Designed miniproteins, single chains, continued (2). Designs and how they scored, part 19

Each design is a single chain, and the fold is of that chain. pLDDT is the mean over its residues in the fold that is shown.

## One batch from the design tools (miniprotein)

Design m4630
Fold by ESMFold2-Fast:
Structure m4630 (fold): chain A 55 residues (1-55)
Amino acid sequence: GPEPTDEETARNARIVKRANEIIKELEKKYPDMSDLEILTLASERVAAEWRAEQA
């Protein structure tokens, strides 16, 4: 199968950790939100943070 680079593996690990932390915070802050809305916001947030980090 395709071998991810060490950089890709580290990036994936960081994204997963960040997403989990954001999801946790969103669930605490907005308990009335659906799981789909929380996942969407967390995904957008982590993507925005990564874009800002690379800028």
Scores: mean pLDDT 77

Design m4631
Fold by ESMFold2-Fast:
Structure m4631 (fold): chain A 86 residues (1-86)
Amino acid sequence: SKEEFIKEAEELVEKVHEEVREFARKVLGEIKQLLEEGVLSEEDQEELLELLRKAAEAPNPEESYRYLLEAETYLGVLQLRAAVLK
């Protein structure tokens, strides 16, 4: 469900290294916005959770930041898709 997805995403963001947690919260905000707009498919939700999980489990802040950047890029592509398809 959307509620379960958001809860898991929020829990993962709070487990991210402190040095990049603010950026992770920004990414979460973008995820929530696209979910409300109906842009995120179930496959998109699974991919974003996997990226957040990798960021939370990363051995250091640098690796965590790389996974968050991948999530940001993924969200950028979805935003473009939403804008083009209207």
Scores: mean pLDDT 87

Design m4632
Fold by ESMFold2-Fast:
Order: structure tokens, then sequence, then C-alpha cells
Structure m4632 (fold): chain A 116 residues (1-116)
């Protein structure tokens, strides 16, 4: 399944972004999170936007990108990406309203936005 392969590529790039974020290399973290987002968006196009896990992973990548921009002091871009994360989590919850992980991460993204 090509959609699943693209989702797995997105997850791999997200993990690389998280590694560089932990090292304080926010510029490299941003590059890898942007790659993750690209692959998750490609997966969603093939999945007719019906895969709740891909929406959840897209939300996580957007939230991580928001965190990286916030760490660099770019609060405008951090806000924009937290809003994109919120919308992606809402899409995941439209497909599965009882997804506790998506509910928690939506709340976390809303809290991060409010803290800006």
Amino acid sequence: DLGAILEQAGLAYKVLGEKYFRQGNYELAIEYYEKAIEYFQMALELENEKNKETWFNLGNAYKNLGNAYAAMGNLELARDYYLRAIEAYKKALTLDPNDEAAQKNLKDAQANLAAL
C-alpha cells in the first residue's frame, strides 16, 4: 500500500526532526518536520483523507514544527502551525471521536497556542 509507505516515510522524518529538536538544532528539526508533513499530505491524498492515523501523525508533525518555531522565538509561525495541528487532530477525531490520543494531543496543542 503506497499510502502506508508514504505514512511510514513521514514518521521516519518526524523521528529525525525530534532527534534534532532534542539536540537544540531547531533549523534541522524544522527541515525534517517539513519533510514529514509533505509525506503525510501525500499519504492523505492517496487515502482520500480517510485515514485517522495519518491525520493524527500530521497533527503531531505540525505541533512539533510549532514547538520548534516557538523555541526559535518565531511566535507568529508557531501560532500558525499550532492552528494547523488543531485542525488535523479535529479531522482525526471526526473519523474516530473516541481516539484518546488525538483528544489529548488536541488539548495539548490548544494549551501550547494559549501559552504564546
Scores: mean pLDDT 91

Design m4633
Fold by ESMFold2-Fast:
Structure m4633 (fold): chain A 58 residues (1-58)
Amino acid sequence: MTLEEKFKEIEKLPDAEARVALRNLAAEQGITYEELSKRAEELGYDKVAELAREMAKA
């Protein structure tokens, strides 16, 4: 499954569940929340990008 397909699924989730999915995705891909946010923004998944940005600042 591609990173884009995972972002598409996460975009549909409630915020609490989306945060858990993003944490798991970052671990699976071995990438930072900052990079995850950037990629989601580039692909047009604004909700995912915003949540990942918030998680990067924690």
Scores: mean pLDDT 81

Design m4634
Fold by ESMFold2-Fast:
Structure m4634 (fold): chain A 68 residues (1-68)
Amino acid sequence: EEKKEREFELALKSLLDLTRYLYETDPERAPGFVQATVDALERQYAEDEERNRRLREAVEAEIARLEG
């Protein structure tokens, strides 16, 4: 359980860092690439509703902040 949480936190941080990077460097293609990455992580955590919710909320909040 603790190992899964550490791995999830690292994956989430990497996803948020990637989202910021893509929106700064290629905003036209960023939404599609970010969505594909989110879809892949959601499949990895498909049986963990709480982590899937945290993932979606964190990415949505970051995109909203970046897009204004």
Scores: mean pLDDT 78

Design m4635
Fold by ESMFold2-Fast:
Structure m4635 (fold): chain A 96 residues (1-96)
Amino acid sequence: SDSNRAVSLASAGMLLEGIGDLDRALALYQKALDLAKNDPTIAALALIGLGRVYERQGDLERAREYYEQAAERAEQSDTEEGRRLLEEARERLERL
């Protein structure tokens, strides 16, 4: 399923982000987002990942764009995970 593959890609992106491989993390988060088109919770997770990578690279304008998109997608989610991702996206926007 696309959702299961998207979660796996986002998880791999988080691992690469954690070890500082930001370019590969970015590519995996983008692939996760593409697969999660109809899953607002997983889309929000991938969008927050993209925002974090751009923020770490100093591209605050792109980070803001991705966090805003993440908040919008997370608001479409009715899951506990979606609510946590919405809070994270809003908090990160306030700190930019």
Scores: mean pLDDT 90

Design m4636
Fold by ESMFold2-Fast:
Structure m4636 (fold): chain A 68 residues (1-68)
Amino acid sequence: EEEEIEEERKRLEETYEKLLKSSEVDREFAEIFREMLERLEKLGPTEEVNQEILAEAEPRVEELRERR
């Protein structure tokens, strides 16, 4: 089971890295992604946890996009 958790975490990290490179996001945006990764590590990365964290971060990401 830890192998599955590690795969989920790796996928999420790769996704965030791509977004950071392609979107030219600022440090605030990157900090949100780091916070999401930290929560995954604390709660254990699974599909359900990943979706919950993304849902929580989504309004914060949208607000930052509007401010910039």
Scores: mean pLDDT 66

Design m4637
Fold by ESMFold2-Fast:
Structure m4637 (fold): chain A 86 residues (1-86)
Amino acid sequence: SLKEEALEALDRALAALAPREPELIPEARERWTKRIEEASEAELYMMLAMLHDFLAEHAAAQGDEAAAAEYRALSEEYLAKALELL
C-alpha cells in the first residue's frame, strides 16, 4: 500500500538522520507517522517525494552518487503523481 511505502521511506530517512541528530528521531517518527496515517493519496505522494529528496541529499553527502540519482528520480516521480492528483 502507499501508506506502507511511505512508512518504509520514513524508516530509511530516520536511519539516515540518526547518526547526526539522534535526539530528533522520536519526535520526527511520531509526527511523520501521524501525518502518513492521516494523509490523502496526494499528500502521501508529496511526503514520499520529500522523504526521497532527503535520502538523495544524504546519499550525495556520503559520496553515493548512484543512490542519490535513484532517490532523486523517485522524488521527481512521486512529486509528479502528487501534482496530477491536485
Scores: mean pLDDT 88

Design m4638
Fold by ESMFold2-Fast:
Structure m4638 (fold): chain A 75 residues (1-75)
Amino acid sequence: SMEEADAYLERGRAAFAAGDYATALFHALTAISLDPNHPRAAEAYRLMAAASAALGRDDDAAAFEQLAEQIEAER
């Protein structure tokens, strides 16, 4: 649901702020899995990109950033 996806995105943002990048990535992925067309989908993909970069996964970070940009361009 949208509400459940929002909760996971907020948990992901909190985890990122705490330096728990793996947990941040997991929660952001869960949010998108629950609602792929969520109004905050671009925000979730940017969180995935930032978390991936912090984990040294630069190729994954670039891919998630492109997905966020594509979503924003189509809105």
Scores: mean pLDDT 86

Design m4639
Fold by ESMFold2-Fast:
Structure m4639 (fold): chain A 78 residues (1-78)
Amino acid sequence: AEAARIAALRAESEKYRKLADDYKTQMENDKKGAEEAAKTDPEVAELAKRGHERMEKLFNSFQAKADEFEAEADALAA
């Protein structure tokens, strides 16, 4: 049942894509709040930069996981 395995792998990929998209939305909202706060406090600007870098790393991790599942599904579909 190759089709069932391919469907399961694509579902896992879609799940990680959704997690990445949700995370990207959270990052954009957090960035806007941090930029407003940073106008009055330079320490907030530095903390916001470090937070953004950490979040970008996690976003990239979710995207990489989704790419792996998609590649496995594509290999099975070939």
Scores: mean pLDDT 80

Design m4640
Fold by ESMFold2-Fast:
Structure m4640 (fold): chain A 69 residues (1-69)
Amino acid sequence: MTEVHTYEFVGPREEALARAQAVADEFRAQGYRASIQLEDLPEGTRAIVTGRAPARPGDELVEHVTRLP
């Protein structure tokens, strides 16, 4: 089964970056590939952290999305 975990949160730029880095480090510690996307918005910085499990042929895609304050 191919898993994609996405954590999305909006906050002050420094806080959002720090949280994104921590989440990415946790994904990597668990053997996932992690990527960080940052967007500057009027309400703050949106951070999207995606962790992907290693895929195998024929796996179904399973998505888990968590939005944090």
Scores: mean pLDDT 73

Design m4641
Fold by ESMFold2-Fast:
Structure m4641 (fold): chain A 60 residues (1-60)
Amino acid sequence: MELNEVSKLVFEASKKNPEKASDLLSQVSKAQVTMSKDEKEGKKLAEDVKKEALKILEES
């Protein structure tokens, strides 16, 4: 999963729930750092962030 795609989803989620999206942006940064150390671990973190962002987008 492309990290830029996840960042875009979090940005869209921030329009609906800025508080939760702020936490997700922090997690995107952690996933980015983790991907440079362990791509598989970073990918899992990014996937979790994507799921949470999609939940926010559906909660309207």
Scores: mean pLDDT 77

Design m4642
Fold by ESMFold2-Fast:
Structure m4642 (fold): chain A 106 residues (1-106)
Amino acid sequence: SEEVKMLEKVILAGEEFLVAVRDYVDKGRVTLEEVRQKAEELFKLLDEFAKKYPSYKPLVDEIKAHAEAALRGVEQGLPREEIYAHLQRLADLVLKLKIEVELLKS
């Protein structure tokens, strides 16, 4: 279904953003610009998804808030533990989307 395809794109973008932030903070293997590009792709997909499926807006808004907080944290050089708290919440929300995809396929 179109809903499943859009959810899978959001999930992938969310996972790519999580990896980029972690690799920036812990490994120095990615640039801040690469983190911003992954955030921009995620935000675009989230906005398009919420527009087509308004019932998901509260979940989309929560994902976007934690992704924005993590991005702000890396841009401002906030403590690792503060950035990771937002990454953990974002990972939990992405897992919730994965469960929703499996339920929709059932």
Scores: mean pLDDT 89

Design m4643
Fold by ESMFold2-Fast:
Structure m4643 (fold): chain A 90 residues (1-90)
Amino acid sequence: SMSVMEQMTKLGIEAAKVIAEKNYSEEDTKKVLEIMSRAMLIIQKAIGANVSDEKLQELLELGKKMVEAIKAGDIEKAREIVKELEELYK
């Protein structure tokens, strides 16, 4: 019942919460902010591009995995996931 946009917004808030609580070193915080900024650019492209529901679901699923990796402190996994997101939106 929750729209894809609402789900994406919730994921962004969860990621921002982790960053805001300063759970990372300064260096790791910079890396997470870079990954989040890259993800935001992809989300903006998806919103503007009138993409298929299948593509939106793929983005949402990868977004969930990315936020889970960030919450777990697995920055390298989050970086891999954002690269996959970028490949879906060239």
Scores: mean pLDDT 76

Design m4644
Fold by ESMFold2-Fast:
Structure m4644 (fold): chain A 67 residues (1-67)
Amino acid sequence: MVLSVEEAVAAARALAAQMPTPEFAARAVRHAKDEVVAALRAAGRDDDAQTFEAEMDRLLAELEKQA
């Protein structure tokens, strides 16, 4: 794997920071979470999927506090 789960999380946080509102950022993060988690689970990478899901849930909680 060229990119780690941590790098994917960092990219999602950077994207969220560039969104004009917390609502748009949360929508983008939810979409990324659903797509990446589904792909990792389909590949049998449940540990990586769980790690990414937990980090996205943390980011979503931060964004909800700003909305």
Scores: mean pLDDT 77

Design m4645
Fold by ESMFold2-Fast:
Structure m4645 (fold): chain A 110 residues (1-110)
Amino acid sequence: TDPAALGARTLAGVEAWEDRHIKKVAEEADKLISEEERHAQYYRDLAEKASGDPNLAEYYRALAEEEETHAKNYRTIRDDPAKGREAFADIRRAHGEALQKMAEYLAKAK
């Protein structure tokens, strides 16, 4: 089995998991949205407190933006579950961007 075939099977498994969870996420959306908005505010507050360290402040802003993207996409799933796969794709994109910002911060902290 080549790595590309394994990758495709893994992606299909993730998509099947997302499809199964779209309905559950839609049913629990208001709670999930509230939790993500609270976490986003927590990271926004940390960014303000880190104003004397621009790199740390940017890292906390990136975390807040990821949580805000989660809240936005959970609203999309709540309002139109048919867009659930698109919403989860945007969540994965935002997670990748946050990981990149974390890597940049850690590289500068050495």
Scores: mean pLDDT 79

Design m4646
Fold by ESMFold2-Fast:
Structure m4646 (fold): chain A 63 residues (1-63)
Amino acid sequence: SMRDQYLEWVRKLQDRLQSLPPEDSEAQKLYVEALDRMHEAVAAGDLERARQIVEETLAKLDE
């Protein structure tokens, strides 16, 4: 379901964030912003937009 896909993406973002230092305020901000944007995209039925947000955020967290 759309909800299951969303939860899978959230889990991936959380797992990546947990692998970073807890003092990384920039990573924490990226995560929170990503959740807000993903929520909006999923609420609009735009799974492609939600996927793009996940991919872009994971890439930034890896920098």
Scores: mean pLDDT 81

Design m4647
Fold by ESMFold2-Fast:
Structure m4647 (fold): chain A 73 residues (1-73)
Amino acid sequence: SARRQALAARREVTAEEDEQMVKEVEELIKNGKLPDVVIKELEMAKLAESSSDEALHQKQREEVEKAKKAAEE
């Protein structure tokens, strides 16, 4: 199905974009460029990742994106 192929392609792009975003945020933390508030938020997201709960994993992704956006400001 054309719709299924389009959804699969979008998911692959989204996954790669998320990985790139996480990598950039980790680089900023390592270089001490992020405010303490943002670092604390990322630590909470990592704790959620330790759970097998899919809802917590989704929440973690949102927190990482939010933290990266705050760092860009």
Scores: mean pLDDT 60

Design m4648
Fold by ESMFold2-Fast:
Structure m4648 (fold): chain A 90 residues (1-90)
Amino acid sequence: MEKENEEKGREYAGELNELSTRAGRMAEELRRAGGSREVVRELVMVGAHAGMVAIHIIASRVSAEEAERLMREAREEVERAIRRGEEELR
């Protein structure tokens, strides 16, 4: 169970770090395009939060169920912010 949870934790952490990177790229693109400062800040903040959730999953030995819930929440936050950034760039 511990090894299995650690493996899933690393997988979720990788996915969260990827989401964090995507949010950062969108923030930079939006900033260069002269988009909303509020949306740029939101993208930076949700990206940072996703990175913190990744650390929490690995460091705090959270259950697989809790890790999945945290991952889902962070993914939804990042995807929402990215959609808002994409709308701003249209």
Scores: mean pLDDT 81

Design m4649
Fold by ESMFold2-Fast:
Structure m4649 (fold): chain A 90 residues (1-90)
Amino acid sequence: MSVTDPRVSEALAVLEELTSPAVLERLREELEKLEKEGKENPENRFEILRRAVELIHEALLAETTDPAARARLEEAREVLLEAIDELEAQ
């Protein structure tokens, strides 16, 4: 099912707001590689999701110079990683 946790939805909205089309295009190939790895190794799904979050965070952080936007990116990263940890623990 689609994401229903409001904290996760807000974190994803922050990433979408701060992602330029150029950053999305550069991330597309790396995200497609991670999606393929997840399909080939479903037991590693949560580790692959964590790698995807870190990859997106690092790419956006490199393009973001505003301190407030950088703080929002760090909060979004922490929320997403916490949600993955909680989902894996269930």
Scores: mean pLDDT 71

Design m4650
Fold by ESMFold2-Fast:
Formats: C-alpha cells, structure tokens, sequence
Structure m4650 (fold): chain A 88 residues (1-88)
C-alpha cells in the first residue's frame, strides 16, 4: 500500500542518514533532511518512491556542485538498499 511505501521510505532515509553521517538523527532532523533531499533532487515524495520501487536511484541534477553530487549519490544508494530490505 502507499502507506507501507511511505513508512519504508521514512525508515530507509533514517537508517541511511545514521550510517552516512555516523550519528543518531532525531525524527525532526529526518523530516528536515527528507525535505531538503527532495528539494535538491527536484522530486516529490511520490516520484522518489517510484524510482525506489524500480530498484533504482533518481538521476542527480546537474545544477548541484560536484562534491554535493558525490555525497548525494552515496546517500541515495544507502537509501535504496534499506528501502529494498524493508519492502522485501
């Protein structure tokens, strides 16, 4: 269901952030990070879920700095791994 997919996305983002930055994230920090991620990717939450449902990560926009692109690529790969595990 759409609710299960949204819950899986939120859990995947939380796990990915904790692993990527090697620290605990509060629920408020996870919400803010998701909002920022979606803005940077120029995607809606539904569009991000559509990519992850296909087992793929979205393309990173060209307007972002090279360092930020590399960081986002790694973070998105971690999000995808956790999303697949939660949805299995």
Amino acid sequence: TNEQKLNALNQAIHKALSEHFNREFSEEEVVKAKEMLLIMLQLTEEELIQHLDKGEIPSIPEYLDEDLKEELQKLLEKINVHYQEIMA
Scores: mean pLDDT 87

Design m4651
Fold by ESMFold2-Fast:
Structure m4651 (fold): chain A 79 residues (1-79)
Amino acid sequence: SKEEVLEILDRIIELLKQHGYEKAREIVEKTKAEVEKSTDPQEIKDLLARAYAEITRYLPDELRDEVGALFTEAMRVID
């Protein structure tokens, strides 16, 4: 559901904030705002995939894997 996607995005935002990755956090926050406005599950999946691709360059491997798992979960739970 969209509500589950938004909860997962909040978890990603908090994780990025906790580790000080402000640029990646800003990208995910903008993506959350776009997801909130969308009613199309495919558009939401595309927004999630784009956000993860954009932030990977800002993250070390360990955190990238953890954040990637959360994005994968979000894409799985969208209807």
Scores: mean pLDDT 87

Design m4652
Fold by ESMFold2-Fast:
Structure m4652 (fold): chain A 67 residues (1-67)
Amino acid sequence: SAEEEVEAKVREVLDARGIAYTITRHDGFLEVTTEEPITADLVQEIQAKTGRSVGVLSRNTLAVYYD
């Protein structure tokens, strides 16, 4: 599914960066919580890799939106 493909791409980005994370699926978005602060570079890479909009929800949490 599109959600599974988006999650796989997000995991690939975070794993390549060595960032510890948890992912929770919600209706309409993936919630990603990291042990490190969310950086602009991380947001840009996830957007580029997934082709999806990313919102920063807190210092350590972002959302990856799917249609």
Scores: mean pLDDT 87

Design m4653
Fold by ESMFold2-Fast:
Structure m4653 (fold): chain A 80 residues (1-80)
Amino acid sequence: SAEQQLEAFILQLIEDDSLTMAQKADLIMAHAESLGLSPQQVLAIIQRLKQDPSLTVEQRGRLSDIGYEIARRAGLTPVY
């Protein structure tokens, strides 16, 4: 599904230390747009990923930071 493709992309991207948070947010939103997903749907996906017990504390922290940046840029209420 489009959501599963975006989830895999987000998880790959959070581990890429060569990219800034701004660049990661831009890439996630560009990919989401190509899949027909809204910023609100992207934030819902990030919230679900943060509940995955297989993720590390560091990975959850990175997801929170990206979620906040996307919410801020989209003019939505920030979520952690």
Scores: mean pLDDT 84

Design m4654
Fold by ESMFold2-Fast:
Structure m4654 (fold): chain A 61 residues (1-61)
Amino acid sequence: KEELLKKLQEIGKKVGKGIEEATGLPVKIEVKLEGDTIVTTITVGDLKVVSKVSVSDYLSG
């Protein structure tokens, strides 16, 4: 469980840097676990998006 979260955070950092270089906007991607829910917060410049998906839905996709 913690290993998956750490891998997702590292992937988020790489993706964030790629988007930042492509758009010229500051990008921050945060991933955390709240019980059985993966909470992802994506910030691009002034835009903030929060996504919540269950761990079971994430792993089955």
Scores: mean pLDDT 74

Design m4655
Fold by ESMFold2-Fast:
Structure m4655 (fold): chain A 88 residues (1-88)
Amino acid sequence: MSKAELDRDATLTLARMSAEVTRHSEEPVTVRILITPEVSADEIKAIVRDTAADHAASVDFREVVLKKVVDGKVVEKPALEVTFTPRP
């Protein structure tokens, strides 16, 4: 197991778990999933859609950039903002 494989598995697991948590929600849930070198935005979207397909009414995606100032420098991290709407 390489570090890249572990980071990839962690991101994909987070994407699946985020979609599964909405199965027990009566209200829309919004989560942010970091885009990493190991996992593309399209791959995250595919896994989220597949996992949510049996219990969510809709899934909306928005690409966002998370900004943080560290030592006077702006660090930008690309992320997907995912909004799940549960089925009534």
Scores: mean pLDDT 77

Design m4656
Fold by ESMFold2-Fast:
Structure m4656 (fold): chain A 79 residues (1-79)
Amino acid sequence: RIEELLEEARELSRRQEEMAPRVAALPADKQAEVQKRLVEQTTELYRKGVEAYEQGKLEEALEYFIEMGKKSLAIVEQV
């Protein structure tokens, strides 16, 4: 289970690397819009991930962080 989650996290990381130049090429106002949407959509997942990590629930923490990564990519892909 953890191995599967780690593979998914690695794939998300690679996707983020592919999308980063696209975001960097956006005008400043569009970059600000993307940042606002990222904060609004990911803050709760980040909180839950940190809480799970602090409780020693590493699999749950990883699942929350992976979901956060997926939402981040979806927001960037919409731009």
Scores: mean pLDDT 76

Design m4657
Fold by ESMFold2-Fast:
Structure m4657 (fold): chain A 73 residues (1-73)
Amino acid sequence: SPLEETIQGFVALSEASGMYLTLKMYQKKPDNPVIQEEIRLNLERAPQAIELAKKLGKSELAAQITQMKKELE
């Protein structure tokens, strides 16, 4: 349903936003152990967020999450 798709889109966007914040923190403090742990958790969650974005036809969002995943690897 359109409502369900809207909610799922919001969830995928929320995951992307979390990854973006982690990437910004990594750029400032690359060797910080807390940031390294956040990177590990984001990388574990990224494949599911990418698949969700793809299922919703959000190709640009899926590409953005994929790019952030590569930058955190």
Scores: mean pLDDT 83

Design m4658
Fold by ESMFold2-Fast:
Structure m4658 (fold): chain A 75 residues (1-75)
Amino acid sequence: MIEEAEKYLKKAEETGDGEGLKNARKAFQYASDALLAGDTSAVPVLRKAAELYAEKGKELIDGSHQGARDIAAAL
């Protein structure tokens, strides 16, 4: 399980756009599952996956929610 998390983490770092986000999400899920199963070596992988997922997600959110943010800023 941890090996799958590391594999997807590397793919997320190497891929952009939505594919990078999907790979970061998979890495986060596998690392989380490994940690819940008692593998504490998953902690650093989980942290990296969460950070990368947040970074990729922010890029997509900035694009898709720009209009809503502009309206909120005008209020």
Scores: mean pLDDT 71

Design m4659
Fold by ESMFold2-Fast:
Structure m4659 (fold): chain A 91 residues (1-91)
Amino acid sequence: YKAEIEAYKDGELIERSVIESESPVVLETAVALQVMALALEGADEIVVRFEGPEEARESLAELLRKLGKDLGWETEVEREGNVLTVRLRRK
């Protein structure tokens, strides 16, 4: 499984990361930790793209929605075929 993460500040791309794991649970956890780290480093928008089975996509979407809520950020989830895109934005 593979997730691509892009972090933005004031509309500029400040970091791009790729996380890969054979375990969806490990990938999901690593993505959540990276999103938290990027938010703490000053990103105001983070975009996560993930391609995988429906169960893994929904699990990741739910985790990131909860994380966004806890951060006080807006979370938008978009599904395009087998690709999940989650956008987290500072309000």
Scores: mean pLDDT 86

Design m4660
Fold by ESMFold2-Fast:
Structure m4660 (fold): chain A 87 residues (1-87)
Amino acid sequence: SQVQQLVRQAIRYLEIALRYAQQGDYDGTIRHLRQAIDLLRQALSLDPDNQGVRDALIYTVRALNYAQQGDYDGTIYYTQLAIRSLR
């Protein structure tokens, strides 16, 4: 489905963001978390009852907030929770 394609792309961006966060790359982390948020918002608009997508969006927004503050441990933690919510 279109939702499944959006979710698969969101997971790819979250995995890339996780890698950048582990390397302390601020710009790479933020850019890829923002891409994941856009895809998750699109998926949620098509399937508002999808709890996994809803949880992943909440966790990804938290990860972005931590990344913007330079807290990569918080960024890594919430990015991993977002990925788990989608699997």
Scores: mean pLDDT 91

Design m4661
Fold by ESMFold2-Fast:
Structure m4661 (fold): chain A 94 residues (1-94)
Amino acid sequence: SAEAEKQIQEIEGLFVGMVIAIEERDVARFRELAARLKELLAEILDPETYAALAGRIDAAVATFEADPDDPAAQARAVELLAETEREAVAILKS
């Protein structure tokens, strides 16, 4: 539907913004975007599915904020985000 397509575009935009925040080492922006993403997902997903995806988003935040200058931590945060985006988009398309 047009509504689901708009929601997917908004989610994808937030994930792109989060990757840019990692590249810019902007922990505050990354946290802000993560909070917005979780708010959006809470409105769309059932509580159990939301808890699983929110947990992965929180893991990405914790990984990045622990050492924002570490390329390995940056890569792990990006990997966690990519997995979360893939799962969120798959759920919304089903």
Scores: mean pLDDT 87

Design m4662
Fold by ESMFold2-Fast:
Structure m4662 (fold): chain A 64 residues (1-64)
Amino acid sequence: MSAAERVLAEAKALAERLAAAGASLDEIKQAVQDLINSRAAELSIEEWVAVGREAMAYAERLHA
């Protein structure tokens, strides 16, 4: 699995845990962005943007 795939999987798992705990969409998005930013050194700029977009879209779908 690539670094981008691992970070995305971790971000999705975090979003699922927070959603299950009753966190707001804003709290989930902030936590997911903080996770991705903490792993930014492992990603290219293109990968960072792509992972962020997919993770945020996933969080929005979980909260809908």
Scores: mean pLDDT 85

Design m4663
Fold by ESMFold2-Fast:
Structure m4663 (fold): chain A 71 residues (1-71)
Amino acid sequence: REFTDEELEKLLEHYRRNGYLTKKDIEELTGKSGSKKKELEEAFKKRYGKSLLDIGIDEGVKLLVEAVEKV
């Protein structure tokens, strides 16, 4: 139910290349499926208390990067 390793790697790659992501980029990375997008949102909300879209893409990506770094 948490983010998949592949999804996290793609998010981190896009973040490092561009410095931030848009909502469209997140949808592209999740394969544009409603199911994948919802799973990502729920996993993020469970982990951080807010969905990636609710907290904002830049802040959400920063939290993901920090979580990966501290683990």
Scores: mean pLDDT 54

Design m4664
Fold by ESMFold2-Fast:
Structure m4664 (fold): chain A 60 residues (1-60)
Amino acid sequence: ATIQDQAVLFLQAYGSPVPAANLEKVAKEIQEGYERKNPGKTVSLETAIKAVEAAQKLLS
């Protein structure tokens, strides 16, 4: 699964859209969730934020 898939699943479960004030917090949660499921793979916080923004557009 991609970080994008992880972001979509997270936002479907926990609510979308994410308020701007919570964007970094939600992105960190998705980043950590992705890294737990994919040992040895890492993503930047910037990549996770972009994944959240893309997931919001997909779910709107």
Scores: mean pLDDT 78

Design m4665
Fold by ESMFold2-Fast:
Structure m4665 (fold): chain A 84 residues (1-84)
Amino acid sequence: RKEEVERVLEEGRRKAEELKAEMERAKEEGLTELQRLELQRRALEESLRIGRALKELTGEATDEEIARIEAELRRLEEEIERLK
């Protein structure tokens, strides 16, 4: 339903703005590379959640877009693991 799709998109937009604000504070306070990557991982996790929810609600979210986000998330997780 259109209202459900719009709520999913709005929730994702709010979370993306919150993560962007955290990254801006990180730049000002000199956060570590690990902390920056962890913020990016959280952003990708939200994008993946939205993509999966849209696929469930509309059937129109592409498997290609979901797979791309999953691949980016795996790469980012590997980079984070290397820094530990």
Scores: mean pLDDT 74

